# Designed miniproteins, single chains, continued (3): the designs that were tried, part 85

Each design is a single chain, and the fold is of that chain. pLDDT is the mean over its residues in the fold that is shown.

## One batch from the design tools (miniprotein)

Design m10949
Fold by ESMFold2-Fast:
Structure m10949 (fold): chain A 90 residues (1-90)
Amino acid sequence: MELTERERELVLRYFDAIRQALKPFLTEEEKKKLDELYSRIRAAQTREEVLAIVDELEKLVDELYKKGKITESQYKAAKAAIDNVRAALA
């Protein structure tokens, strides 16, 4: 199904919140990967494309937590934001 502009704006808000919260703890390479994911969301035309990108973001967040780069509190907040995106696109 086509992605509505309202759905895109909502997704970008959650992604921007995650990006800003995690940015101080990331390498330049990891920041670039987040920027690439945001650009892909802006270019996405379907909910299915957005959900695939959200899965990649979740994998990145999981890796950051496993590496000890983010706290349990930051990890839970990021996962909650990801869940909110999935719920909004359901």
Scores: mean pLDDT 80

Design m10950
Fold by ESMFold2-Fast:
Structure m10950 (fold): chain A 60 residues (1-60)
Amino acid sequence: SSSNQKALKAASESLKALADAVGRAMQTLLEGTEEEGEKVFEEESKKAKEYTKELLKKSE
């Protein structure tokens, strides 16, 4: 079913977005302050969550 395939693609893209957010937060922690890294991770996590919701809505 095409519906399941769209859901899997949405999940895959969401995981990639989360992985990228983690990568950026880790880089900020290595290069900057721990507090800055935490803020970046929180902001990127919120964006990833919003993106995931939108993708799931479109896959229906």
Scores: mean pLDDT 73

Design m10951
Fold by ESMFold2-Fast:
Formats: C-alpha cells, sequence, structure tokens
Structure m10951 (fold): chain A 58 residues (1-58)
C-alpha cells in the first residue's frame, strides 16, 4: 500500500543519488507506519528502507 510505495520510492531515490526524494519517501513511509495504515510486513520493509533513506539524506 502507500507505506510500501513510499519505501520503494526512497530506495530508488538512494540508488539514483537523489537525497531530497530519499528523505521525503522515508518520512512519508514512517508516517504511514506510525498511523497504522501498513500491515506488519509492510511496516518492517518500510522502516528498513526509511532508515537507509534518512541516512542517505542526512
Amino acid sequence: SGAEKAAEGARRAVEAGDRAAAGAGAHQSLMMVESGIATPEEAERAREAAEEGLRFAA
């Protein structure tokens, strides 16, 4: 769903070297996870991708 989509976006942004997109996707994904919109599996994937995106965006 949306959390997975945002996490996928963050991963692709990291691969492309796009810091702004990586940070935005990571924040969006984490927000959706915290809101309870994601399934447990989506939440795990989203959190891992978000951590990487945030590190890259820093």
Scores: mean pLDDT 73

Design m10952
Fold by ESMFold2-Fast:
Structure m10952 (fold): chain A 63 residues (1-63)
Amino acid sequence: MEELDALIARVRELKEQHPEKQDEYDALIAELERMKALAPRLTDEERQAVVDYYRAKIDEIEA
């Protein structure tokens, strides 16, 4: 899933820039990798909901 790969890359960049938030970003990367593994078993609507959820969560942590 292309969008999940982009979110994982974004979180890895944020982890590099913000070492004080490493635990939060490591947890997010682990969750995104798990969702990526589950993506072939999800509907298009469920995949979009996952992307939207994690995008919002990353934005909240970054704020």
Scores: mean pLDDT 80

Design m10953
Fold by ESMFold2-Fast:
Structure m10953 (fold): chain A 58 residues (1-58)
Amino acid sequence: SMKDSVLAQLERLAARRVTPEERERLLGEFKKKMDSAKTKEELIKVARDFVKRIEELA
């Protein structure tokens, strides 16, 4: 699914850029926000926010 593809890409990015502890917490937050997202627009916004957050931490 699109959510699975996005999650896999974010997991790969986080593994390269942040600590394992930060990765676990960030991915947990992302999964919760994805579950609450009702529209494709909301999912895209959540994904963009997490990419930005990962890049800022690295």
Scores: mean pLDDT 76

Design m10954
Fold by ESMFold2-Fast:
Structure m10954 (fold): chain A 79 residues (1-79)
Amino acid sequence: MPSLEEVLAEIEALVRETLLPLVEKIRAGELSPAEADAQLSALIARVRAVLDASDVPADLAAQILAGLERLRQALLEQA
């Protein structure tokens, strides 16, 4: 069973590997708002799947997902 630290490290890696290239493409004007929204939604779904498959406290999982949703909204406003 993965530890809480291992789960959080996996989520951090997913966010860093997916979000940083996505932010760069948004800033370069290479992605439409619809394309950015689709990729951000896919990232949030992947993070949710990792959290759902792991014994992460519900409050912490909710905070992580809320943080990603807020980041998604902020990035779409800038796109």
Scores: mean pLDDT 79

Design m10955
Fold by ESMFold2-Fast:
Structure m10955 (fold): chain A 128 residues (1-128)
Amino acid sequence: MKPLPIADLVRRADRYRSQGKYLMAALLYAEAALRSAQGAYMDLLMGDVDSAIEGAEIARRLLQRAIDAAQQSPQDTSQAIDHLQEAVRHLDKAIEAAKKGNTVEALYHLQRAIEHARKAVAILRELV
């Protein structure tokens, strides 16, 4: 397993959120979610379905934290929130497909979730 700084990103995001720095918190949660979703995609390609489901569930929770933080920002984050919400919908479909043994459908939805999360990160980064 390649070390990913997911835990460090989450700790920094939690600290920014506690300080009312909602835009920075949203960005860091979204980046952590993107890393977790990318890891889940790689695990699924390697046939590690259980690790892929766990990584996708972590990504989903982090995307929800990113949405919650973005909604509390005084800046207009509506376009980023739309992409984060699309990423959550695709992660939900990917998790369901993976649990049913439909690896092809799970990979498709996980790739779509990664694409939307990447777009949200790009938008949030421009606002910071």
Scores: mean pLDDT 90

Design m10956
Fold by ESMFold2-Fast:
Structure m10956 (fold): chain A 94 residues (1-94)
Amino acid sequence: SLEEEIERLIAGLEALVAQARAERLSAEQVRTMTGVALDEVVKFMSKHDEEAAKEARELKEEAMARMADASADQGLAIMEEAIARVIELLRKLK
């Protein structure tokens, strides 16, 4: 079901943020992890709603641009903000 897929994706995103907080990741590792996670959200949304997919792509582009010169700690904060924003977007997709 769509609702079960959304809840599973949200749980995965929340677990990823918790893992990133627990591990001493480099700025490069945070950027890579964020890019992969947001790309997964874009792919999911593209199967259900192209307007939501467009918004998710714009959120990814904004987050990745902000991360280009960010430290690991700054990158983690940007990741947390971007993941929270796409989770809210996913919750609106029913």
Scores: mean pLDDT 87

Design m10957
Fold by ESMFold2-Fast:
Structure m10957 (fold): chain A 100 residues (1-100)
Amino acid sequence: SPLEELEALREEGIARIRAAKSFEEIDEVLDRTLAGMYHLLQSVATLSEETLERLRAIAREANARMAEAKAAGDLEGYKEVAIEELERVYEVLRAALEAA
């Protein structure tokens, strides 16, 4: 089911971010996981403009905090922000799937 696939993407993404050894590896995992989540929803649900604005706000906030962690050389802080972004996106997309 789309919900089970979304949950699997979340769990695998978080595990891969936790195991990552560089900022570049974290970026690759995050980008791939988010792309997979959005692709999954596009076939089953139309996201409202309000939902899209929420997703843009999540990305903007995460990008700012990740830039700060990267400037500080804080790999663990970068992972924590990336995981938080994945969790927040997951919650928004899960709600959209359950409403469809």
Scores: mean pLDDT 89

Design m10958
Fold by ESMFold2-Fast:
Structure m10958 (fold): chain A 67 residues (1-67)
Amino acid sequence: MAERERRERRRERILKILAARAGEFVSYADIARQLGISQSTVSRLVRELREEGYDIAEEPGRGVRLL
């Protein structure tokens, strides 16, 4: 699969995970486990989503949530 499509699908899956939690925090470890990727990759993808205009908050020790 092309790198671009793979990254886009992973970002979409992160958004779906966050939306399913209805604004609750999801840890990077839980997202990484669900997607089969590293926590560092999750962090990068979350930054990309925020740069695209998605309202995502980060909190140390808790993870991320959709606003």
Scores: mean pLDDT 80

Design m10959
Fold by ESMFold2-Fast:
Structure m10959 (fold): chain A 89 residues (1-89)
Amino acid sequence: GEEYAKLMLEYSLQKNGELSFKYGREGGRLGEGELVGKYSIEASKDPSSSDSSSSGGSGMGSEGFKKGDKKSFLYGSEASTVGGRSSRK
């Protein structure tokens, strides 16, 4: 919804110089569908040709979603991340 567009816009603005991550720490609460969704979008915003498998906006190799990366799992958006190669790396 609108939250997605706002987070996307903010992500794009930060992308010009640096990506800014937001977690429930400053936002208030983390673990709620709404907040988690916002943070997941900002953290894993990369739906490029990702129907069956996420391209992974992490760019850290197949370990894009390293240990501790569960923000998308809470929302269920990037739960299908299975490591990856090429683009997801």
Scores: mean pLDDT 40

Design m10960
Fold by ESMFold2-Fast:
Structure m10960 (fold): chain A 66 residues (1-66)
Amino acid sequence: AQKQIQQVQSDAEQELQQLRQQKEKETAELLKKGDLDRAAQYQQEIDNRMRQLFQEASQTIQQLLS
């Protein structure tokens, strides 16, 4: 259980880091093209996915603690 919880946390951290880097890169590219509206939409989409990832990781950890 404890080892599995650490794995879930590690996997979630890795995915969050990848999403943060992707957000920075894609936002910079969209801003370079002058597409401010799409940059804002993309940031919102990534933020929603990060929130979902937190919820999924939390649920998995709760299940493992049972």
Scores: mean pLDDT 81

Design m10961
Fold by ESMFold2-Fast:
Structure m10961 (fold): chain A 72 residues (1-72)
Amino acid sequence: SMAEEEAIAEKAREELFPVELALLLTLPREEALALLDEARAYYESQPGDSPIRRASLELLERLRAELEAHYA
């Protein structure tokens, strides 16, 4: 079901969050933010609505917020 697919996608993204955050923190601030903006634009440009798209956008929002807080 879509709900099951959503739960799996969200869990996978939650597990990836600390790994992706650690990687982004090894990059210069401007490069890390640019990568997040490019990824967001990609997912926002995709037609339709899917669990993977929603989970990916939520992950990107959390990564951006944490990254900006780190450099504040």
Scores: mean pLDDT 78

Design m10962
Fold by ESMFold2-Fast:
Structure m10962 (fold): chain A 68 residues (1-68)
Amino acid sequence: SSQDLELRHQLISQITQLTLQLPADESLQTTQEVHEEMGRHRDDPRQGYQALQQVIQQIQERLQQLQE
């Protein structure tokens, strides 16, 4: 649906902005993890979106660690 597409776009955009604050190697790894999660949950879009939200949380936690 158009709402699912908008949610996906919003989550991907948020991940992109957060990964810009990570070291280049960690940014690349996170991008690969997002691609793998989307592929893994291809048949279950809800689980895919939940996985993207989990990735966002992991990036935010890592950014906090880098500030210490």
Scores: mean pLDDT 78

Design m10963
Fold by ESMFold2-Fast:
Structure m10963 (fold): chain A 96 residues (1-96)
Amino acid sequence: SEAEKQLLEELREMIEAGVPVSEILDWYVEQMRANMASPVTEVGRSETETSATLVLRTPNNVEETLTVTKDGVLSREATDLKTGEKTPVTSLNILE
């Protein structure tokens, strides 16, 4: 909770400073990996002029899709690869 708050605050500061979304995603993924007990593998990435999307795979066969936009919207979606079930998409405006 506290580490997550700090991570979101630093992410907000980077977006407000105009750091490219691809660099923000790279930093965010490194922070997630550093704070996880289990390794996370990057299995896909796509980028547009206004957003970047990263697909990560956990050891528990969960595929997580993370999207960040220049407008400061961070979205997460998780899919259980064994069942195909998706968790509800969560979106956060990190500039609020």
Scores: mean pLDDT 72

Design m10964
Fold by ESMFold2-Fast:
Structure m10964 (fold): chain A 97 residues (1-97)
Amino acid sequence: DELQRRIQELAQAIQEKKPQFIQRRLDQIRQQAENILKQTGDKELADQYLQDGLQQVQQSQQGIDQTIATLNSTPEQALALLAEMQAIHEAEQAAAL
């Protein structure tokens, strides 16, 4: 099945890029938390930002792992999950406005 092959290629691409994406996001969150501390002197504000950011990264990691597992196991459900993940991403961007 050509669809199965394309889904497997997508899963592989996500798996290969996952560590770099997560590490870059963690570095950005930590750097921003340090900048908040430097600019405001408010350790509680910096710690809150770091905690919220780490929680979001954990949710992203779980979502990526779930997507990879679904792509490898159930092609039809994989497409539905990707649509749900896109909707969540759009909702997060709307909340940031």
Scores: mean pLDDT 75

Design m10965
Fold by ESMFold2-Fast:
Structure m10965 (fold): chain A 81 residues (1-81)
Amino acid sequence: ALLSDEERLAVAEELRRLLEEGLARHADDPQVVAQLRSLLAALDAVETKIREGGDPAAVDRMLALVAAQLEQLTGRPGPAV
């Protein structure tokens, strides 16, 4: 399905919430914390690209990769991308 920019920003906001929750739950695991912080930085770049009218296909790939990596790190399903 084709996402609108508003839908992409909503997915990014949900991913940010899940990443911040993951950081709070895994605060005592330095390796997981480092990976979650890296994903937050990637998500910040994606949000900037959405707002700047960047390539939608590249944005969608990055959102999907962040969601997949978050699921692997936390064992919880992320939002649909």
Scores: mean pLDDT 80

Design m10966
Fold by ESMFold2-Fast:
Structure m10966 (fold): chain A 77 residues (1-77)
Amino acid sequence: SIREIMREAARKLADILKTGDPELQKVVQRVLGLLSKAYGKNAEDNLQKALDILNKNRSTPLIAEAARLVQQYLDAL
């Protein structure tokens, strides 16, 4: 389901918080905040903002996979 795709993306991002990299933690926290607001009339805008942030950091494999899942959710809207 679409909810499972978002849950999987959030889980992968949460795993990055365990790395102890403060710059990645800041990026992940911002993205998780946007995903938590990705409902109703603001869903597409918040998902696009999250995707833009993730795409700028895609050299990290977990971030690249989260970006793919967020794109999949956007394409399903």
Scores: mean pLDDT 78

Design m10967
Fold by ESMFold2-Fast:
Structure m10967 (fold): chain A 97 residues (1-97)
Amino acid sequence: GPAPPPAPAELERIEAGIRALAEKAEPDIKRVADDPNDKEAARRVAEAAIEALGLLDPAEAAALREKLAAAKTAEELILITQEAVAAIARRLEAERA
């Protein structure tokens, strides 16, 4: 089943943490947007997205970290990032509902 919703003050702290991680990752996000084959930049973006997801769902973040360890291409790293970002969006929407 889904994890229980965080308290409102805790959710605010989690959202601030996610924003801080996104801001820190911004240069690497830009590199991936400019060159989708930049494996090093894609890996750093995926690691940041998984860290942000871990603030909401540690178990799902751990599963994506295993996928990250097995990833060999920039495309696989981008897909992991997309999965993590989608999970973050779903969790935040559920907590606000």
Scores: mean pLDDT 83

Design m10968
Fold by ESMFold2-Fast:
Structure m10968 (fold): chain A 108 residues (1-108)
Amino acid sequence: MTVEELREAVRRGARDPAAAEEARRYLRERREAYLEPVRALNRASQAVPEITEELRELALAGAVVLGAVRPEEALAALEELEKRGASEGLLLQFAISGGLVALEEEEA
């Protein structure tokens, strides 16, 4: 997964309400099952857990939800991550955690 893939997902979430709703549904259906991987990604002093295609799909959905909720903030954060040469694990952590937080804030 690349910054550009996440950036396009954020832009899609901002302009396509149908894609945003589908991404919200995808995250809602899966969030409980993926809490452990998300927590593992947030462990600062640990090796990044094994990156799976399922984690990449969650990250794309999370980026779409971020685009629907806070597109400018999400794009600025991705630009900073790109400038720092962030690892794929950090990109996944950003998109999945950010998307889940944004989803819960909308439901509150």
Scores: mean pLDDT 77

Design m10969
Fold by ESMFold2-Fast:
Structure m10969 (fold): chain A 74 residues (1-74)
Amino acid sequence: DVAALLEEAARTGDAKLFGRALRLLSEEDPELARRIEKEAKALVARSTTPEEQRAAISEAAARGARLVRERREA
């Protein structure tokens, strides 16, 4: 479940898990995957330390999980 993988990435800040979730999402909903990836890249681009990068991944993944659940309700 892509939403569950994104929630796990949000909890851990694991960039590899986040990337795996986006890859799976791109097979279901490529437009949504692209939107989430774009937001994550923007957040990471503003980060200067590894800790800030982990925080950016956690934030992007949490936002992504909410968007995936909202899309399924629509």
Scores: mean pLDDT 80

Design m10970
Fold by ESMFold2-Fast:
Structure m10970 (fold): chain A 51 residues (1-51)
Amino acid sequence: SREAALAALERVRATPAVPPVLRDGVESLIRAEQYDLAAALGEELLARYGA
């Protein structure tokens, strides 16, 4: 969902360990209205970098 994608992006932005290019990938998916893919990518990045 869009809400889940935006929440994941906010958490990714708050996680300094996430490389900027990967954060930009989440933002690009949201702009493309690919919310489920954006949320999935965001959660994957949080699992790898957010601890």
Scores: mean pLDDT 83

Design m10971
Fold by ESMFold2-Fast:
Formats: C-alpha cells, sequence, structure tokens
Structure m10971 (fold): chain A 62 residues (1-62)
C-alpha cells in the first residue's frame, strides 16, 4: 500500500482522532483513496470507534 493509504488506515489502530480527522479531510480534498482494509479492522470495536469519530470530526471541519 502507498504510505498515504497506510497512514490513514493506521489511524484506526493507534493514531490520535485529531490526526485521523485531518487525514480524512485532506484525503477527500486531494482525492486520495481512503478505505478500510485489513490494517484497520472494522470489525474491531476500537478501530471502528476511532474511524467513526474521525469521520464525525471531519464532517464538523466542513
Amino acid sequence: MAPQLLHLHDASTGVTPEQVRRAFEIAREAGLPVEVEVGADPSDPESRRVVEEALRAAEALR
């Protein structure tokens, strides 16, 4: 995976929600592919919680 793609997925595993929020916003603005893959297991409640929080924060950024 490309560094940017991996970085966004890693946000679910241990990166701060603030960084994830900005990463999502920047990725969407730049048209970068943002998807949940094995690296950010969506079935894991912790990973899912971080991703959902980041999406909500990104939405508030608009």
Scores: mean pLDDT 51

Design m10972
Fold by ESMFold2-Fast:
Structure m10972 (fold): chain A 117 residues (1-117)
Amino acid sequence: VLVVSENEEKIAEVKKILDELGIPYKVVRTPREIVREASKAKVILLIDEEQPLPTDLAVLFAAAEYKVPIVVISNEPPFYTTILGVPVLVIPLKDLKTYLPRILEALERGEDLRSVL
C-alpha cells in the first residue's frame, strides 16, 4: 500500500489502522516520490485534503501508467468511479479498517473494486 499525504496527523491515523491490520505500507509526500514508488504499489491510498494539484495529478498519472487502483480517503459517502481507466474507490476514514482488507482481497482475486461496496 502506498500512502499519499503531506499531513502528519492524517498519516498517523492511517498508519495506526495499517499497523493494526498488519498491512505493509510506504508513505510518500511529493509528486517525485509518488512516481518512483507507484510501480511497486498494489493500491494507492490518497488522503483527500487541501493539497497541491500536482500531487493529485501525479497520483492519477502514475496509477494510469502502472495500472494501480486508487483509494481516496474522503468525508464523502462511499462511491466507485474510473478516471483515465484507473479504478477509484472513495471511502471515509472511519470505514478504512473495514474496506481495506476487502479491497486487497478483491485485487488478489482480480475482481472489480465496485464489488467491495
Scores: mean pLDDT 76

Design m10973
Fold by ESMFold2-Fast:
Structure m10973 (fold): chain A 85 residues (1-85)
Amino acid sequence: MSELEKILEEGLERLKKAKTEEEKKLVFAETAEKVMKLGVEQGLSEEVLEKIAEVFEKAYEEALATGDWVGEFEKAGKEILEIFK
């Protein structure tokens, strides 16, 4: 399993166990921070890093609007895995 896959899987499991919206927001934010840090460490361009940030921002806004935190996180995770290739 890649480091990215590990970060996303750990984030998803934490999100599934989160009981409050505040806990879900925290898991989302902390996972985004870890993914961005990994991208910087792997030498991804500023343009690619901005795209990753936009994916997380869109997923966060949709999750906040719909309450589907897990579904939006899974969609974002799949898109981010493709970006890192």
Scores: mean pLDDT 84

Design m10974
Fold by ESMFold2-Fast:
Structure m10974 (fold): chain A 85 residues (1-85)
Amino acid sequence: SKELEELKSKGLQVGGKILRYMIENAKSTAENQAKVNKVIDTINKFNSAETIEEMREYAKQLLELAKEMNAPDEIIKELEEIINS
């Protein structure tokens, strides 16, 4: 559906912003590498999502990771928009 494809596009863009933020702001530690891997896994799940409900669930997972990494409010807001769609 057009709605699903639009949510996928938004999710992929936000995922990319989170990865960029982590690379620029996070210390190179095993813990932070594990969090980066979780973000990458979630981005891959966005690509393979078949329903809007799956997109919302994956966006919730990504929101939790973004909050743990103290991501900017812009990123938090974009994830909340996907969850509330």
Scores: mean pLDDT 83

Design m10975
Fold by ESMFold2-Fast:
Structure m10975 (fold): chain A 84 residues (1-84)
Amino acid sequence: SAREEFAALLPKSSAPPSALAKRLARILNLPPEAVTGLAERLEAAGVPEDAVDEAAMHAALYLHENRPEEALRVLEELIRRHLA
């Protein structure tokens, strides 16, 4: 499925899921463990919560359309924009 393919593309982390990881997991319909590495990158980049929510919802729409690479691109572009 697009969600499984997307999860495989995400950065990996051995850390327990953060509050952001649990929030992302709910929006993306993935287990929190699958998104923990992504959450760490978003937090490190200082992305505002509203921007994370908007991008995650956009990524969820791409996953519904079977476009896991575009879903990843949305989140990677968000991180890139906030790294200064």
Scores: mean pLDDT 86

Design m10976
Fold by ESMFold2-Fast:
Structure m10976 (fold): chain A 67 residues (1-67)
Amino acid sequence: SMEEKKRELLEKMEKLINEAKQISDDVYRAAKIGYEKAKKSTDVEEMENIVENMERLLEHARAEKAA
């Protein structure tokens, strides 16, 4: 259902934010902004795009952290 999809996306965002908090303040701040936007959204597609953007930011940050 749409409600289940929205819940899954919000849970995924929370996990990404918690990971971002451990990586850098800048990445954490950016992820929080995306999450706040997603919480105000009623469009699942917009929320999916926000998740994808968060994942891209974290992917880059993880690579830098590992170096």
Scores: mean pLDDT 81

Design m10977
Fold by ESMFold2-Fast:
Structure m10977 (fold): chain A 113 residues (1-113)
Amino acid sequence: MEKLKEAVELLRRIAELAREVAEKSTHPDIQRQARALADFVEEAVEKIEKLIEQGNYEEAVKLLRETVDRVKAGIDSLLELAKEYGAPDEVIKLLNEIRKLVDEARKIIDEAE
């Protein structure tokens, strides 16, 4: 259960960094997708924490895995857009940091099952 809370904390950090990507980016498509990703992760975290509170750990792990998979796809898409639009190095660094957090969260989840 401590690993589950650790993965949730990583998702919260991912949401904060995604918001920062939206704030630092000058391109509307990157801004929209980064905000959408942050909103999705924040909503998912609330649902996961509710499941943990209810003792529904199996459903919490399932939703956590689905959330991490969706975040990975979103970050891969954002990195492609950043390359296409020539985004600032600061934005690319933030996206790479989010990518590392996604990999860390996936490792925690995969080791828990």
Scores: mean pLDDT 86

Design m10978
Fold by ESMFold2-Fast:
Structure m10978 (fold): chain A 80 residues (1-80)
Amino acid sequence: MKEVENLRKKTEEVISEAEKVADQIEKLDPALGAEYRKKVEGARNVAKTGSLSGAKKILELAEETLRDAQKALNDLQAQR
């Protein structure tokens, strides 16, 4: 039970960080930022799962989304 709660808290933290990165991307490239914002919103919606296995998969999805967004932001900053 505490494991699922910890995973949900971690997932919300990761999603919040991904939202901040998507906002930064949107300031530099509105179209690309909107795409990453949709990915982050998708991850947030899936974070409603109630199982431990589901919670782990959602955290992985959120972490992948954050990594993708961070890479895109770094690439944009390097080009500008």
Scores: mean pLDDT 75

Design m10979
Fold by ESMFold2-Fast:
Structure m10979 (fold): chain A 59 residues (1-59)
Amino acid sequence: GIGELARELARSLPPPEALDELGKILGVSPETIADIAMGYVMQGDSVPEALARAAEILS
């Protein structure tokens, strides 16, 4: 699902490029994804897990 794709993008691309690709897929700005993901990183999630959770919320 979208969470697995987000984890793969986070592992394969630099953060700005991963956010841009997710933004294209979800139809949202990269900054919106970054803001949500940052909340999860601050709670202790890894970057791939935070991006997966953000993507699932926005899908």
Scores: mean pLDDT 86

Design m10980
Fold by ESMFold2-Fast:
Structure m10980 (fold): chain A 73 residues (1-73)
Amino acid sequence: SAEEGAEEARRYMEEAERIAREADLSELARERLEGVAALMGGVGVTLARKGYGEEAVELGRRALEVAREGRAA
């Protein structure tokens, strides 16, 4: 359902933002990573609200991947 997709997307986005925030990076690198995760999160929430639940979940997964890769850099 759209509601279930929105919740799943939100959970991925929250985890991505948490990973970015807790990353052991320089302040500038961390701020850039947090900014990317937040922008992707905002777009994902908007997509879910418009009924694009699958696209929102996919974007959430990509945000999580970006955060994990950025943390490793």
Scores: mean pLDDT 73

Design m10981
Fold by ESMFold2-Fast:
Structure m10981 (fold): chain A 105 residues (1-105)
Amino acid sequence: MEEEILKTIEEIKERGPSEAEKRGLREAAVEAALQGKVEIAYKILEALEATELRPVVEEAAAAMAKAPDDEAVRRAQAERLLEALLRLGLLSEEEYAKALASLRA
């Protein structure tokens, strides 16, 4: 399963992601980080050309490992990842606002 996901991400990286694929990859990177799937998150960051976010992914995964059932910790880590994506121009302000609103619901 994970090997198939990694292969798909590599294929997207080699041909360059479309705008729709970039959206899916951003969402997948946040989810993978929160699930502790650091290797998958790193591969997605390579496809997005955002490898500078690796430390943010590592911190999110570590925080979730210490407090897996803490919804406040999950929300805080997701917000940090979304803010980092926004700062790199990988999220629009509108996409960031919508994602942030979903985390509060």
Scores: mean pLDDT 80

Design m10982
Fold by ESMFold2-Fast:
Structure m10982 (fold): chain A 90 residues (1-90)
Amino acid sequence: EKLERYLKIAEETFKEVRPELEKAARDAGLTDEQIEEVLRIAEAWMRVTAKLLADAGIELSDEEAKELLKRDMKNGFAIGLEAVRVDREA
């Protein structure tokens, strides 16, 4: 199944970049709880993209899928980081 394949690529990609994102969030001054929330948002964005690729019937190589999912996860991370920043400054 296309969804299953993209989700596996997403899971592997998340494992590879998680330490980098975690460090970036920590360097930004987030607490462990805030880091977990930002990573959760990044992971959710990645899962949405995987589902959209599968539903649209888009056939990508593993490398192409990995790059798209990695980019989407970084976008989710950036949104999560901004949301946490706004919340703590309110």
Scores: mean pLDDT 79

Design m10983
Fold by ESMFold2-Fast:
Structure m10983 (fold): chain A 85 residues (1-85)
Amino acid sequence: MTRADAERAAALLRELAAIPGVTVTSEANEFTVRWSDDPETRARAEALLRELAAIPGVEVRVDGGVATILVDAPGEDLLLLGGIR
Protein backbone atom coordinates (compact mmCIF):
# COMPACT_ATOMS: atom_id res chain seq x y z
CA MET A 1 0.00 0.00 0.00
CA THR A 2 1.01 3.68 -0.30
CA ARG A 3 1.78 5.96 2.67
CA ALA A 4 -1.47 7.84 1.94
CA ASP A 5 -3.40 4.53 2.17
CA ALA A 6 -1.65 3.70 5.47
CA GLU A 7 -2.44 7.19 6.87
CA ARG A 8 -6.11 6.79 5.84
CA ALA A 9 -6.23 3.33 7.48
CA ALA A 10 -4.70 4.80 10.68
CA ALA A 11 -7.29 7.61 10.73
CA LEU A 12 -10.20 5.15 10.29
CA LEU A 13 -8.81 2.88 13.05
CA ARG A 14 -8.56 5.89 15.41
CA GLU A 15 -12.16 6.84 14.55
CA LEU A 16 -13.26 3.26 15.36
CA ALA A 17 -11.42 3.41 18.72
CA ALA A 18 -13.21 6.71 19.53
CA ILE A 19 -16.71 5.17 19.26
CA PRO A 20 -18.25 4.43 22.69
CA GLY A 21 -18.70 0.66 23.00
CA VAL A 22 -15.94 -0.14 20.48
CA THR A 23 -12.54 -1.51 21.55
CA VAL A 24 -9.53 -1.69 19.24
CA THR A 25 -6.43 -3.70 20.13
CA SER A 26 -3.31 -3.73 17.97
CA GLU A 27 -0.24 -5.92 17.49
CA ALA A 28 2.07 -4.70 14.72
CA ASN A 29 -0.05 -4.71 11.52
CA GLU A 30 -3.01 -6.69 12.96
CA PHE A 31 -5.97 -4.99 14.67
CA THR A 32 -8.88 -6.58 16.52
CA VAL A 33 -12.10 -4.56 16.76
CA ARG A 34 -14.93 -5.49 19.15
CA TRP A 35 -18.22 -3.65 19.52
CA SER A 36 -21.28 -3.71 21.78
CA ASP A 37 -24.70 -5.12 20.81
CA ASP A 38 -26.05 -1.54 20.51
CA PRO A 39 -27.46 -1.13 16.95
CA GLU A 40 -26.15 2.44 16.57
CA THR A 41 -22.63 1.45 17.69
CA ARG A 42 -22.75 -1.58 15.35
CA ALA A 43 -23.87 0.52 12.37
CA ARG A 44 -21.08 3.07 12.94
CA ALA A 45 -18.44 0.35 13.35
CA GLU A 46 -19.63 -1.53 10.23
CA ALA A 47 -19.54 1.67 8.13
CA LEU A 48 -15.92 2.38 9.14
CA LEU A 49 -14.97 -1.28 8.56
CA ARG A 50 -16.36 -1.01 5.01
CA GLU A 51 -14.19 2.08 4.40
CA LEU A 52 -11.15 0.18 5.74
CA ALA A 53 -11.89 -2.83 3.48
CA ALA A 54 -11.92 -0.50 0.43
CA ILE A 55 -8.26 0.52 1.04
CA PRO A 56 -5.74 -1.46 -1.06
CA GLY A 57 -3.63 -3.66 1.23
CA VAL A 58 -6.26 -3.80 4.00
CA GLU A 59 -8.01 -7.11 4.70
CA VAL A 60 -11.08 -7.09 7.00
CA ARG A 61 -12.68 -10.27 8.38
CA VAL A 62 -15.88 -10.01 10.42
CA ASP A 63 -17.19 -12.81 12.69
CA GLY A 64 -20.18 -11.80 14.82
CA GLY A 65 -19.25 -8.88 17.07
CA VAL A 66 -15.51 -8.99 16.28
CA ALA A 67 -13.43 -8.00 13.25
CA THR A 68 -9.79 -8.76 12.42
CA ILE A 69 -7.98 -6.19 10.28
CA LEU A 70 -4.68 -6.90 8.55
CA VAL A 71 -2.70 -4.00 7.01
CA ASP A 72 0.03 -4.69 4.43
CA ALA A 73 2.06 -1.49 4.92
CA PRO A 74 5.77 -0.70 4.38
CA GLY A 75 7.91 -0.84 7.55
CA GLU A 76 8.12 2.96 7.80
CA ASP A 77 4.31 3.29 7.70
CA LEU A 78 3.87 0.57 10.34
CA LEU A 79 5.40 3.04 12.84
CA LEU A 80 2.49 5.40 12.08
CA LEU A 81 -0.01 2.57 12.69
CA GLY A 82 1.78 1.54 15.93
CA GLY A 83 0.48 4.73 17.56
CA ILE A 84 -3.08 3.34 17.58
CA ARG A 85 -4.26 1.74 20.85
Scores: mean pLDDT 72

